Designed miniproteins, single chains, continued (4). Designs and how they scored, part 86

Each design is a single chain, and the fold is of that chain. pLDDT is the mean over its residues in the fold that is shown.

## One batch from the design tools (miniprotein)

Design m15179
Fold by ESMFold2-Fast:
Structure m15179 (fold): chain A 98 residues (1-98)
Amino acid sequence: MENLEKGKEYFEKGDFEKAIEYYQKAIDSEPNGEAYFLLGLAYLKLGEYDKAIEWFRKAVELDGNLLPEAIRALAEAYEKQGKTDLAKVLRYSADYWA
């Protein structure tokens, strides 16, 4: 999808705000787990940890195959919020799914 590819392009060059704009356009056109996951990663890069967590959860709801990647990303978000114990539990779970 064109908007998803545009979002990835902006993400790669560090323009996370533009990446979010295009990922939201991609979701508006066709909801998919990858777009939700990438939106979460962009929010994580901007320090919007609560929003990142919300989008990672939505990604898994749409595509359960994203669970290992989402758990690792959730662990990073929780660790950056200072919830280090929860982050450790999540990373342990992700390793078991590998």
Scores: mean pLDDT 80

Design m15180
Fold by ESMFold2-Fast:
Structure m15180 (fold): chain A 57 residues (1-57)
Amino acid sequence: SAVESLAAVAEIERVLAENPDAPEEAKRLLQEALRLAQQGRLDEASRLMHEAMELLK
C-alpha cells in the first residue's frame, strides 16, 4: 500500500505540473487528492482525481 500511495502522489503531482493554468476548482481537487493519497486514502484520492480530470476536459 505504501508503494501505491507513492505512485498516486507522483501521478497527482505530474497532473498538477502539466496543468499550471487549470481552473482553480480543478487545482483544489488535485491538492485534496494529493493530501488523501499521502494518507493512504486511495479510493477517495481517486474520486477527486476523476472529478479534477473532468474539469480539465
Scores: mean pLDDT 82

Design m15181
Fold by ESMFold2-Fast:
Structure m15181 (fold): chain A 61 residues (1-61)
Amino acid sequence: HMTTPETAEFHRLLRERFQPAVDAARAAGRGLPGYGSTPEAQEKAQKLLDELREEARKRLE
């Protein structure tokens, strides 16, 4: 799906609570394969984003 209310809430939480994590994820450009420059950055960003998405989902449920 595109941007859902769930995704919007996720982004809002990231910006307010996890400012350093948000910055790191944006710098790594994690979202699509190869979006980040290095494998290390991509893996780190993916794990972080996965955890944050799970947390946002649990709050909305």
Scores: mean pLDDT 61

Design m15182
Fold by ESMFold2-Fast:
Structure m15182 (fold): chain A 55 residues (1-55)
Amino acid sequence: MKERLLALVKRITETLDEEGQKKVQPYIEAMEKATDLEKAREYAQQAVELAGELL
C-alpha cells in the first residue's frame, strides 16, 4: 500500500519542473521513511496538494 502511494506521488511530481520537484522532495522522503501508513497518507496528501498549487 505505501509503495503504491509513493509511486502515485512520484508520478504526479514528475509533471512538475525541477524547482517544483525540489519543493515536493521532502514529502517524498518522509513517505519513504514512514513505517506508519497513516503518516504516509498524510505526506502523500500534502505532496499532491503542493504539486497542484505548482501546476
Scores: mean pLDDT 76

Design m15183
Fold by ESMFold2-Fast:
Structure m15183 (fold): chain A 76 residues (1-76)
Amino acid sequence: MRKEAEELIRRGEELIKEGEEAFKKGDYEKAIELYTEAHRLYVRAAQLGEGELKTRAIKLAGEAELNKQEAEKKLK
């Protein structure tokens, strides 16, 4: 469980990096898709994780949601 939660967090972090690159290029629709997928992975990690790992996954999920909302604002 803990190892699986750690792997989900790593995958989410890679998706956030890809989303940030898409955002920098003005590809806000792609950024939204990538941030949405990262959020899903972090939610799964929170379900599988315990203690600090669960808390970290919840925080990362919230950050991914905020990044998604910022990209959505750019589309107006």
Scores: mean pLDDT 87

Design m15184
Fold by ESMFold2-Fast:
Structure m15184 (fold): chain A 75 residues (1-75)
Amino acid sequence: EELLKALEEILEKARKENLSFQQVATDVAQALAELKAPLEVVQRVGRILDEARKDPSVTPEEALERIIEAVKELQ
């Protein structure tokens, strides 16, 4: 619940402020750490970020949308 809200707020900020991939990745990592996300969630999010980094067609916003979808599925 709190993690999904934090991730959705990061997505809104990324769209409004044109955040870079590095800034989005940092904000996501911070939210996971502060909210003490389960290991399974941290690992899934890390994998999505790594795959997005390797694919130049994926925007930071698209990576965040994939992360939010994965977190919803894990709950």
Scores: mean pLDDT 81

Design m15185
Fold by ESMFold2-Fast:
Structure m15185 (fold): chain A 84 residues (1-84)
Amino acid sequence: SHEEAVREAVRALIEELREALAAGRLSRAEVAEALIGIARALIADPRISPEAQKEILDEIIETMRELGAPEEYIKELEALKEEV
């Protein structure tokens, strides 16, 4: 399904961002900005149910917390989740 394909794509992108951070190719702020970009694209897709959007947003928020992103980026994602 489209929803399953989006979940798989988000997880693949998260893995690439984790590897880029670990390799020093991206800073924590750059990774956080990329995750916010993914989240904005997700909520703009009308083919994904609001329930699935919230679940995927929770996965992105948890990833951002695990990576130690600045609190301002986490708050931006939480605000995006409230719009769904």
Scores: mean pLDDT 87

Design m15186
Fold by ESMFold2-Fast:
Structure m15186 (fold): chain A 55 residues (1-55)
Amino acid sequence: SDADVRRAAELAGMSPELLRELARGLGAEATAQLMHVIGGVPRAVAERGARAAAE
């Protein structure tokens, strides 16, 4: 959902638009891993946000 994208982007310090571009380019799994490991976003939030952004 858009809310999942916005929440994950907010915690990662990026725009929802940038998160959508990143997820489309890298795929949801790689994007979620980067957000969690590098960005410090909780795993569940990163996974939901990246999956929603890749849709």
Scores: mean pLDDT 83

Design m15187
Fold by ESMFold2-Fast:
Structure m15187 (fold): chain A 55 residues (1-55)
Amino acid sequence: SPERQKRAQEIRKKVEEALKKSYDEAIELFNKLIEEYPEYRGSFETLINFLKKNK
């Protein structure tokens, strides 16, 4: 749907911004994204775990 496509684009931009920050800031931002977009929780948790493991 157009609405889901818009949300996916917004999420992508926020993820790209997070990846340019420090590990701690990126993890914090991804946790906020989980609260805003719970339907993508699994994807954000995978990214958080990756960052924690490689910190």
Scores: mean pLDDT 79

Design m15188
Fold by ESMFold2-Fast:
Structure m15188 (fold): chain A 78 residues (1-78)
Amino acid sequence: MAKELTEEALRHVEEAARAAEAGDAEAALAHLRRAEEIMQELGELAKRGEVSEEEAKEALARVVEAVRAHAEALEAAL
């Protein structure tokens, strides 16, 4: 589950970056919000002990890294 949620969040970050590069700020923001919702869900699962703290930390690190990799395009859309 944690891996699948992480991959879904990463896909949304990539889609946000593509939308931002295309000048579609609304689509970029919508994808970023969806990624945030998925990460919030993963955080709740970690609080309940349904996923490990290590899985949650790895997921957050990967999503943050993806956002930073696309920071220039995403910042232009925000």
Scores: mean pLDDT 79

Design m15189
Fold by ESMFold2-Fast:
Structure m15189 (fold): chain A 75 residues (1-75)
Amino acid sequence: SKEEILKLLEQAKEKLENGDIMGALRYLVEAARLALKSGDHQTAQRIMETMRYLLLTKDVSKAIEQIKEIIEELK
């Protein structure tokens, strides 16, 4: 559901704010899976792009900003 995706994104953001990149990625993977299962391909794509960017650059600040944008769009 949208509510469950939102909760997983909030948890991913919290992990990144605490410097736990691997913990954040686990929550982002689950959020993307739920988005795909619910037919929200746009949200899933944005989450996957955030994960790819984070893995390649380790830019936590930009990843947090992107997650916040996705959260606001889902509200």
Scores: mean pLDDT 87

Design m15190
Fold by ESMFold2-Fast:
Structure m15190 (fold): chain A 90 residues (1-90)
Amino acid sequence: SAAERQELLKRIEEAIELIRKLRERGATDASKRAAILAVGAVAGAFQRAGYHELAEYLTKAMLEASKEKDPEKGLKILEEGLRKAKEGVE
């Protein structure tokens, strides 16, 4: 429904803003872990709403970010994943 789509968009936008703020404060391993958890919450919401392919896409982005040694690059992977998921819902 339109209401479900708006709630998913809101969750994505909130997660993107969280990552932006974490990057402004200086990326750390702790901030990368926090961002992965936030993206995981968005992926779970997509899964429950029936957006299975987008949920899998976000889960793969989380795994890629988890393997990335540079926390700033990890945050960029997660932010890009969320932006692509947003395009898929719009």
Scores: mean pLDDT 88

Design m15191
Fold by ESMFold2-Fast:
Structure m15191 (fold): chain A 60 residues (1-60)
Amino acid sequence: MTPEQLELDIEAALLLMEAEIYRLIAEKAEKAGDLETAEKYRALAEELERRAEALRAAAA
């Protein structure tokens, strides 16, 4: 693994951890009946997951 690939992998991992936190926020909001907040954080999580996937593809 090159240093550049490692950096991209670390950045992707950080984005995925942020996405997981946002999914947890969305889940809690949905259970509380706050559908607007749930949809907002779900969309943010999906965007971070897409960015992480792009970085991992670049590292391959």
Scores: mean pLDDT 83

Design m15192
Fold by ESMFold2-Fast:
Structure m15192 (fold): chain A 67 residues (1-67)
Amino acid sequence: SVEELAAFLKEKFGLSDEAARRAAEYIQSLPEELKLPAARAIVNHYLPDLSEEEKEKVAEEIVKLAE
């Protein structure tokens, strides 16, 4: 759900409630094939210092919550 995704983005990226909700709505609005690339881009922007394995896990969780 948008609410669950927004809560996750707020926790992981330190976003405000409003920013997290808007980001969650945007990701859910994307075609399925664009969700993972978008999630990866967002993770790389907010959490650049994570390992590639950790970045991929966060991106996959974003996509799962956006279903």
Scores: mean pLDDT 86

Design m15193
Fold by ESMFold2-Fast:
Structure m15193 (fold): chain A 66 residues (1-66)
Amino acid sequence: DLSLLLSLSPETQLEVMTLIALGYSQKEIAEKTGLSQSTVSRIKRFAEENPDLFFELFRELVLKEL
């Protein structure tokens, strides 16, 4: 869910998006970020259903944090 992803802090957005891009499991991402597994599942589903939009958002976030 895009709205759910955007509700997180920029630091948490970057962390969760990086872990998804690296192929970490839902459980590992939840453990590393402190997010619930249900939250991570919804964000991963958004990434899988909208890969181009997910990577454009990731690129924008990386450029803002540099």
Scores: mean pLDDT 82

Design m15194
Fold by ESMFold2-Fast:
Structure m15194 (fold): chain A 87 residues (1-87)
Amino acid sequence: AEETIRAANEAALAAIRGGGPENAAKATGAAVAAIGAGAAAALGLGEDAARAGESALRAAEAAGAGEEGIRGAREAAEAARRFAEEA
């Protein structure tokens, strides 16, 4: 599950290296990392999910991902954090 989040981040970085618009690629990476945080939570890795969710939210905000991207990242981060706190 941690590996799933890392793989998602690596895929996003590969997209950036491929010459896509840096802001768009970074925002996409943040969204993918947020999805990965949800997957980690589902697999019982609450602490890793919470950390990944927070990182994804900060990255989305810094990149100017747009309202939907930031909202998705925020919701994923909050869900992951609650899961970690309940463990």
Scores: mean pLDDT 58

Design m15195
Fold by ESMFold2-Fast:
Formats: sequence, structure tokens, C-alpha cells
Structure m15195 (fold): chain A 62 residues (1-62)
Amino acid sequence: SLEGEIELALLTMQAHIYEKAGKYDEALKIYREALELARRRGMSPEDIAWLEEKIKEVEKKK
């Protein structure tokens, strides 16, 4: 739904801001929330895979 797309976009943007600030624990919490939302809303496999890879990338920076 449009609402789910907007929420995902906002969560992803917020997580990116925390990641850029070096706040990796905060970024990970939000990326994981975004992944669960993407799965619940049936978002594209590409979007889900991107979030999974992003979470792995940020976890390595901790």
C-alpha cells in the first residue's frame, strides 16, 4: 500500500541518518524494523534483499 511505502521510505531515511552519524545500534534497530515492515507488507524481493544486505553491512561496522 502507499502508506506502507511511505513508512518504509521514512524508516530507511532515518536509519541512513543514524548510520551516517556513526550511530550503528540506532541505525540497525530502524533497518530491522523496516525489514519486518517490508515482509509484512509483501514488498518486492529486491527491497527485502537490499534491507537484509544493509543490515549485514551495518553490523560489520559495529
Scores: mean pLDDT 84

Design m15196
Fold by ESMFold2-Fast:
Structure m15196 (fold): chain A 59 residues (1-59)
Amino acid sequence: GPAAERAARAEGERAAALAEGENRKKSLDYGQKAAEAAGQGNSVEASRYGRLAAEAAGV
């Protein structure tokens, strides 16, 4: 019934919000590592971490 549908929707929204928060943390961590690698002149590692950051952000 409608109450069960609303509960399922709310549960899905909470799960999505938590996953988004976790992905944001991963994206920031990888972005920081990419910046550090770029600062060291390591373009290969900078590209690898940049790709991981984008993937974690859902891009």
Scores: mean pLDDT 75

Design m15197
Fold by ESMFold2-Fast:
Structure m15197 (fold): chain A 78 residues (1-78)
Amino acid sequence: MAEKYRKLGEEYEKKGDYKSAGDYYEQAGKLYGDAGDGEKAAESFEKASKSYFKDGTEENIKKGKSLQHVADVIREGL
């Protein structure tokens, strides 16, 4: 399941739909985290963060900052 959301994130990123890309990468990160795959969880949250920053809305910039912090915490624990 996590892999399907990661692929959807990549697809929407290629289309320039950065909001949807961020949403899908965020879901992938959560599902990889639940599965115990910290490396893929961190990568997915990093991609979600970058996509949210590219979307550029104030709400998504806040989400991007939060997810960047989550990814950093996960990487420190690896």
Scores: mean pLDDT 86

Design m15198
Fold by ESMFold2-Fast:
Structure m15198 (fold): chain A 62 residues (1-62)
Amino acid sequence: DAEIRAAREAGVRAERAGDYGTAAAHYARASQLATERFGETHPEAELSAALAASLRKDHGLP
C-alpha cells in the first residue's frame, strides 16, 4: 500500500531529522491505515504502532 509506505517513510525521515513528535505521528498514521486495511494483527500495523509508542516513551511525548 503506497499510502502506508509513504507514512512509514515520512516517519523515518522525521526520526532521522530528530523530530520525534512528527515521526511518532507518521508511524501512528501508518499503523491506523494498516489496521483499517489489513487488521490490527497485521505485521505492518503492529510494527508501526510499536515504533510510535517507543518514540513517545523515549522522548516524553503524549
Scores: mean pLDDT 81

Design m15199
Fold by ESMFold2-Fast:
Structure m15199 (fold): chain A 60 residues (1-60)
Amino acid sequence: MTSLTLSGLSETEAKTLAEEIKKLDPSATVTVEGTTVTITSDLSTEQLIGLVLAAIGQLL
């Protein structure tokens, strides 16, 4: 189990990022706290970082 925390997002970006991550990996647990998003998954650290970057890319 790997966890990654992202900060510096707007509240809207945090919610949208959480939704995109859930679409890309429905097995991931995503917690949104204002402008902070914490993702927990059984993926490796490298795979989880890749997943998050892919989700961010879909927002941009």
Scores: mean pLDDT 79

Design m15200
Fold by ESMFold2-Fast:
Structure m15200 (fold): chain A 70 residues (1-70)
Amino acid sequence: VDELLARAEEHFREGLRAAAAGDYRAAVAHLDRAVELLREAAAADPSLREELEAAAERLREARAELEARA
């Protein structure tokens, strides 16, 4: 789970960096990967499921906003 969470955080940070640079397509791709990794982590650790699902939902909303600009 730690590896999945670390990779999700890395993709989230790269997505924010891409969005700040105006590269909305790259930002969307990074956020999509972060959401996938959070879902994998939630499936691997049921004790974190609600927290990780909430985080994934927030990222999905941010992704939709960025996709509209891509």
Scores: mean pLDDT 80

Design m15201
Fold by ESMFold2-Fast:
Structure m15201 (fold): chain A 82 residues (1-82)
Amino acid sequence: SLEEKVREIMREIIKKEAGVTLNYLLYLLTEDEKKKEEYLEKMKKNVEEMKKLLEEIPKEYEKQRAMAEKMVKAAEEIIKAL
């Protein structure tokens, strides 16, 4: 069903957001500048993947789209603060 597909997309977005958080924490704990660059690139990749997944959510799923948009914005703000 379409609802099952939207739930799967939302689960994937949540997993990517968790990936941003994980790499952000690893970035903060690392003194190695090369490792920091690697974690930052992984964060950026997760955000881009979240954006692609958001575009797959049908417009009629307004609440899910709004949640996904807030998650993307929060992830982008974390990267911007670095």
Scores: mean pLDDT 90

Design m15202
Fold by ESMFold2-Fast:
Structure m15202 (fold): chain A 82 residues (1-82)
Amino acid sequence: SELARAAAEQVLRLAEGAAEAIEKDPEAAKAAARELAAALRASTELPEEVREAALRLAEAAAAGDAEGVLEEGRRLAELILA
């Protein structure tokens, strides 16, 4: 669907931006990622598989793992397109 494609593209762009933020200001990026992970754990509105994939992305960012953020972003985009 067009909406799914747009959402997947947005996820990939956000993952790239997050990876860059980790390289430029790792402490601020890690703090933001920890808050995102907490919000995702508290959410009951997302499908389980999407929530788990988004959590893996947020946890990679919280660990300062720019490569992991890009890998998990691709996995999340693939789930959105499935």
Scores: mean pLDDT 81

Design m15203
Fold by ESMFold2-Fast:
Structure m15203 (fold): chain A 81 residues (1-81)
Amino acid sequence: SLKEKADEYYKKGLELARKGDFQTAADYFVKAGELYEKAGDYEKAARYYHMASLAYQLSGDTEKADEYAERANKLYEKYKK
């Protein structure tokens, strides 16, 4: 159920990104990543935090872009895939 909700947030983020609303898209990618992290799926959590970082960068929110890039990298280090 957590993963199903995360997939719904990811799809919403993707649709918003396609419309150019990168700030809100990034917020949804963060929500998806947080739910995957709670579910123990660190690979998908890291992937979605990287997507959030890129979307925040496109929106001009460089502080959040850096924050989520770092969070994603820490999960990749832990996951080692």
Scores: mean pLDDT 85

Design m15204
Fold by ESMFold2-Fast:
Structure m15204 (fold): chain A 68 residues (1-68)
Amino acid sequence: MIEEAKELAEKALEYAEKGDVERAKELLQRSLELMTEAVESGASPEEVREVLEKIQEAKEAIRKAEEE
């Protein structure tokens, strides 16, 4: 679950970097949903932090792509 959230966040970052903002937003939303479920299921703080860092990178890439 937490691993899938991380993979989706990484894919969101890749799509944002390629300029596919819509796909990146879709993947980011799904990553956030899975991260929330993982936290509720007892995921470790370290695992959650890694996913949040990747989500933040994806969010920043999406923001920059939308401004260009």
Scores: mean pLDDT 81

Design m15205
Fold by ESMFold2-Fast:
Structure m15205 (fold): chain A 64 residues (1-64)
Amino acid sequence: APSLTEGLPAEEAAALEARLAEALARLKEAEGEEVAKAIGEVLRVIGDMLDRRLEIERKRREEK
């Protein structure tokens, strides 16, 4: 599957991928009460990635 950070500036992509990797690692190790918090962090990072990808796709469509 294509990366959610594909087409982002390299520095921004690396920062978002690092945030996602950290959030997923926390979710993998989370138990009980921490699970809900870890899920919230993962969803926030994914939301940020999707928002940026939608903005870039919109700009690409406008440049045609």
Scores: mean pLDDT 76

Design m15206
Fold by ESMFold2-Fast:
Structure m15206 (fold): chain A 61 residues (1-61)
Amino acid sequence: ALAQADQLDKEGEELYKQGKYEEAVEKFREAGLLYSEAGNDQQAVAAFQKAAEAKKEAEEK
């Protein structure tokens, strides 16, 4: 559901702000999958891009 995807995306952003990049990746990926299942392709792409950025931070910091 969109509300669950929005909540997960928000949790990912909060984790990213705290420097918990690996946990942020998991939240953004889950949000992206839920957005994709709902047919919200643009929001799904945005969530997956945030997951990729968080993964890069986790591996480079």
Scores: mean pLDDT 82

Design m15207
Fold by ESMFold2-Fast:
Structure m15207 (fold): chain A 65 residues (1-65)
Amino acid sequence: STRQDIVDRIHDKTQAGRSIDDLSDEEKLVVQYMAYQGKAAAYEIAGRLDLAKEYEQKAKDYLKK
């Protein structure tokens, strides 16, 4: 499965009223990856390019686990 397929599954479960505990380990990993990407984007918008780069790197490193 691609990351997009996993994101689509998370979205479908959320729309069906499923809790975070109903997510698979794969889906939980993608949620954490997206959280790091979200922080990177927020810091980029805030002009904190140092932190944006740090969180982008954390997201990339997390996917290697």
Scores: mean pLDDT 73

Design m15208
Fold by ESMFold2-Fast:
Structure m15208 (fold): chain A 61 residues (1-61)
Amino acid sequence: MLTNDEIAELARRVVELYRAGKSREEIKAEVNRWLDEKGFTDEEKEEALRIVDFILDTLDA
């Protein structure tokens, strides 16, 4: 499970990429690369990508 600090960093990155005009697919690719660099597990990556979808759905609403 991601920590509150990791979720906050994830949310900040997603919002930054969204404001930069990146597509959902590009944002997810960048997040997945960042999670790989941090050494997250496949389960934690799946959790993080669900959080990304939730954030983007909220921004698109």
Scores: mean pLDDT 81

Design m15209
Fold by ESMFold2-Fast:
Structure m15209 (fold): chain A 67 residues (1-67)
Amino acid sequence: SLRETLEAQIARILAWAESRGASPEALAEIRALAAETLAQALESEDQLWAALVELAARVGEILAADR
């Protein structure tokens, strides 16, 4: 399902960020974005891909700023 795919990708992003030494603040921000993304009513694969692309871009920005 769309939700299962999204949940699996979010779990992998969080595990990866933790393994890279992301700060508690960065992890909290990523979790907040993940919760917002999971709350979306996804009706199509296009919406799922758009949500995943946006999430990935924002996570990348958070991790790039995290020192």
Scores: mean pLDDT 80

Design m15210
Fold by ESMFold2-Fast:
Structure m15210 (fold): chain A 64 residues (1-64)
Amino acid sequence: SILDQLTEEQREVIRHTVLGILEAARSFLERALEKAREEGAPEEFIRRLEEELERVRRDIEELR
């Protein structure tokens, strides 16, 4: 894969950058989910936001 061609330093920069993006996505989804619940959004929409948030949280854990 392309990652196998990178130096250790380059891999660490990519890892930290991706983690930063995922942390931002998590914060956005947490706020969106809270707002959706407060406004009584459709159950299906809330469920989809919960699934996306769970996915992002899992990706963060796997990259740590």
Scores: mean pLDDT 83

Design m15211
Fold by ESMFold2-Fast:
Structure m15211 (fold): chain A 74 residues (1-74)
Amino acid sequence: MELERERQVEERAERIVAGVREHLAIAQTDPRLAPSEETRARLLALVEATARERAAALLDGRSAGIPGVSEDAP
């Protein structure tokens, strides 16, 4: 049943994004580790873009190689 798989993928993806968002919030407490707002936005966008794909790969029991990812992608 694909609906069950979609639910699991979404739950995993949300967990991944939430974890990254929380980690970035902690980094903001240390000026040496605090990324710029632009850097945070780029990191979150990349995580959100890949979270579903990573979650699906994990649930499918396969290692998915991500081709070289560029932060400069428009």
Scores: mean pLDDT 67

Design m15212
Fold by ESMFold2-Fast:
Structure m15212 (fold): chain A 65 residues (1-65)
Amino acid sequence: APLRYEYTLIGKDGNVLASGSADSPEALQALLAEARAKYGAALAKADVTATSGDQVNRFTAEVAP
């Protein structure tokens, strides 16, 4: 089944920097890598919600070095 990823990028100050979506794990990883490059030290983490049909999983991805 198609999987959808919604993400929220959170800065080191606790503020939301950006949000978006991806339709594959590969697209999500590419977007998180781009966010690390763009925001650098200002980016702390990404909160991700993965949805497939009626199944919803939430996890936090560490994107800061």
Scores: mean pLDDT 77

Design m15213
Fold by ESMFold2-Fast:
Structure m15213 (fold): chain A 87 residues (1-87)
Amino acid sequence: SLAERVRAAVGRLAALATEHLRLAEATGDPSQEANANALIVLAEELQELARDPSRREEAERLVDRVEAATSIDELRAITAEVQARAR
């Protein structure tokens, strides 16, 4: 179901964000904190879309893109597009 896919995607994004925050603390690299922040924003947007039944098609498109992404750069690009649309 969409709800199950969103839950799985949000869980994956949260786990990745935690790892990037850990790396930021360990290395002092500001790019790791930026990576974590982008992942958190993406997870929040997925959850908001999933809560609104009228935005189901938009949520399905976003979760498809998140599931297809294989790198942090791809996930960051998705977050940038989502944020640009929200402005």
Scores: mean pLDDT 87

Design m15214
Fold by ESMFold2-Fast:
Structure m15214 (fold): chain A 78 residues (1-78)
Amino acid sequence: MSPEEVAEAVRARMEALGEKLYALSGDERVRELMREAERLALEAVRALAAGDEERARALAEEALRLAREAAEIALAAM
């Protein structure tokens, strides 16, 4: 799988998750956190493609942390 294909798959999944979380809460913070998580996830894919596994892991961990925060806000708003 090419880095471009991985980036496309990551974007599609993050976008779908963000839409579902926003639909449950209506909270703009969820949308903002999911957009930032997507940006970091795409940067992680780019870092991995460049051979920087350590940076890719750090960026992916940060993206997951933001996505978790968005999910917590969405669930609390239900």
Scores: mean pLDDT 82

Design m15215
Fold by ESMFold2-Fast:
Structure m15215 (fold): chain A 102 residues (1-102)
Amino acid sequence: SKAEAVELFNQGLAAFAAGDYDSAVAHFEQAAKLGTRGMAALALENLGDALAAAGDYAKAAEAYRRALELARSIEAPDEIAAAVQEKTIAEIEAKLKAVEAA
C-alpha cells in the first residue's frame, strides 16, 4: 500500500541518518516495490545513495539508472511539476556520473 511504502521509506531515511546502510538499503528496496511510480523513483534514488555510502558503487549505479528510467516516464501535469522533475533528473544524473567515476 502507499501508506506502507511511505513508512518503509521513512524507516530507510532514519537508518541512513544513523549510518545503518544495510537497513537503509533493505527499507528503500521494499519502499520501491510497494510505492507509486513517483515514490519508487524517489526510493530508488535513496537506495543508490545508501549503496554508494556502503561502497557498492556498481549497485548504486544500477539503482540510479532505474530511478532515472522511472522519473523520465512520469508525465508532468504542469510547468511547475515539469521543472521539479527536470531538477530531480539532473541531480540523479550527477550522482550516477559520480559513482561511475568511483
Scores: mean pLDDT 87

Design m15216
Fold by ESMFold2-Fast:
Structure m15216 (fold): chain A 60 residues (1-60)
Amino acid sequence: MELEELVRRAMKERGLPESLREELLRTARALHEGFKGTEEDLERMVRLAVDVLEIDLKAA
């Protein structure tokens, strides 16, 4: 639930389409599973994942 909210916020800030939400959620969940950090750490990781995916899309 929190993870999905963080992804939605990151997407809104970047103006990304809804079609990317599933990929962003999967990436964020993988990061969260690998790291047992704070909510702040999770938020930073989600934003980083969004940045990486946006760059990857523009590079393609």
Scores: mean pLDDT 67

Design m15217
Fold by ESMFold2-Fast:
Structure m15217 (fold): chain A 50 residues (1-50)
Amino acid sequence: SLDDQIKLLEEGIKYYEELLEKSTDPIEKGLLQGIILLMRMSLDLLKKQK
């Protein structure tokens, strides 16, 4: 369901934010920030469908 997809994205964002907090590699930090940004954009698009 749409609600399940939203929940999975919110959980995924939290997971990658935790990885970003623990990361010390500048390249890894950049990649994690990119992933988080794309997931947040996807979440916004899904929320607009409600």
Scores: mean pLDDT 85

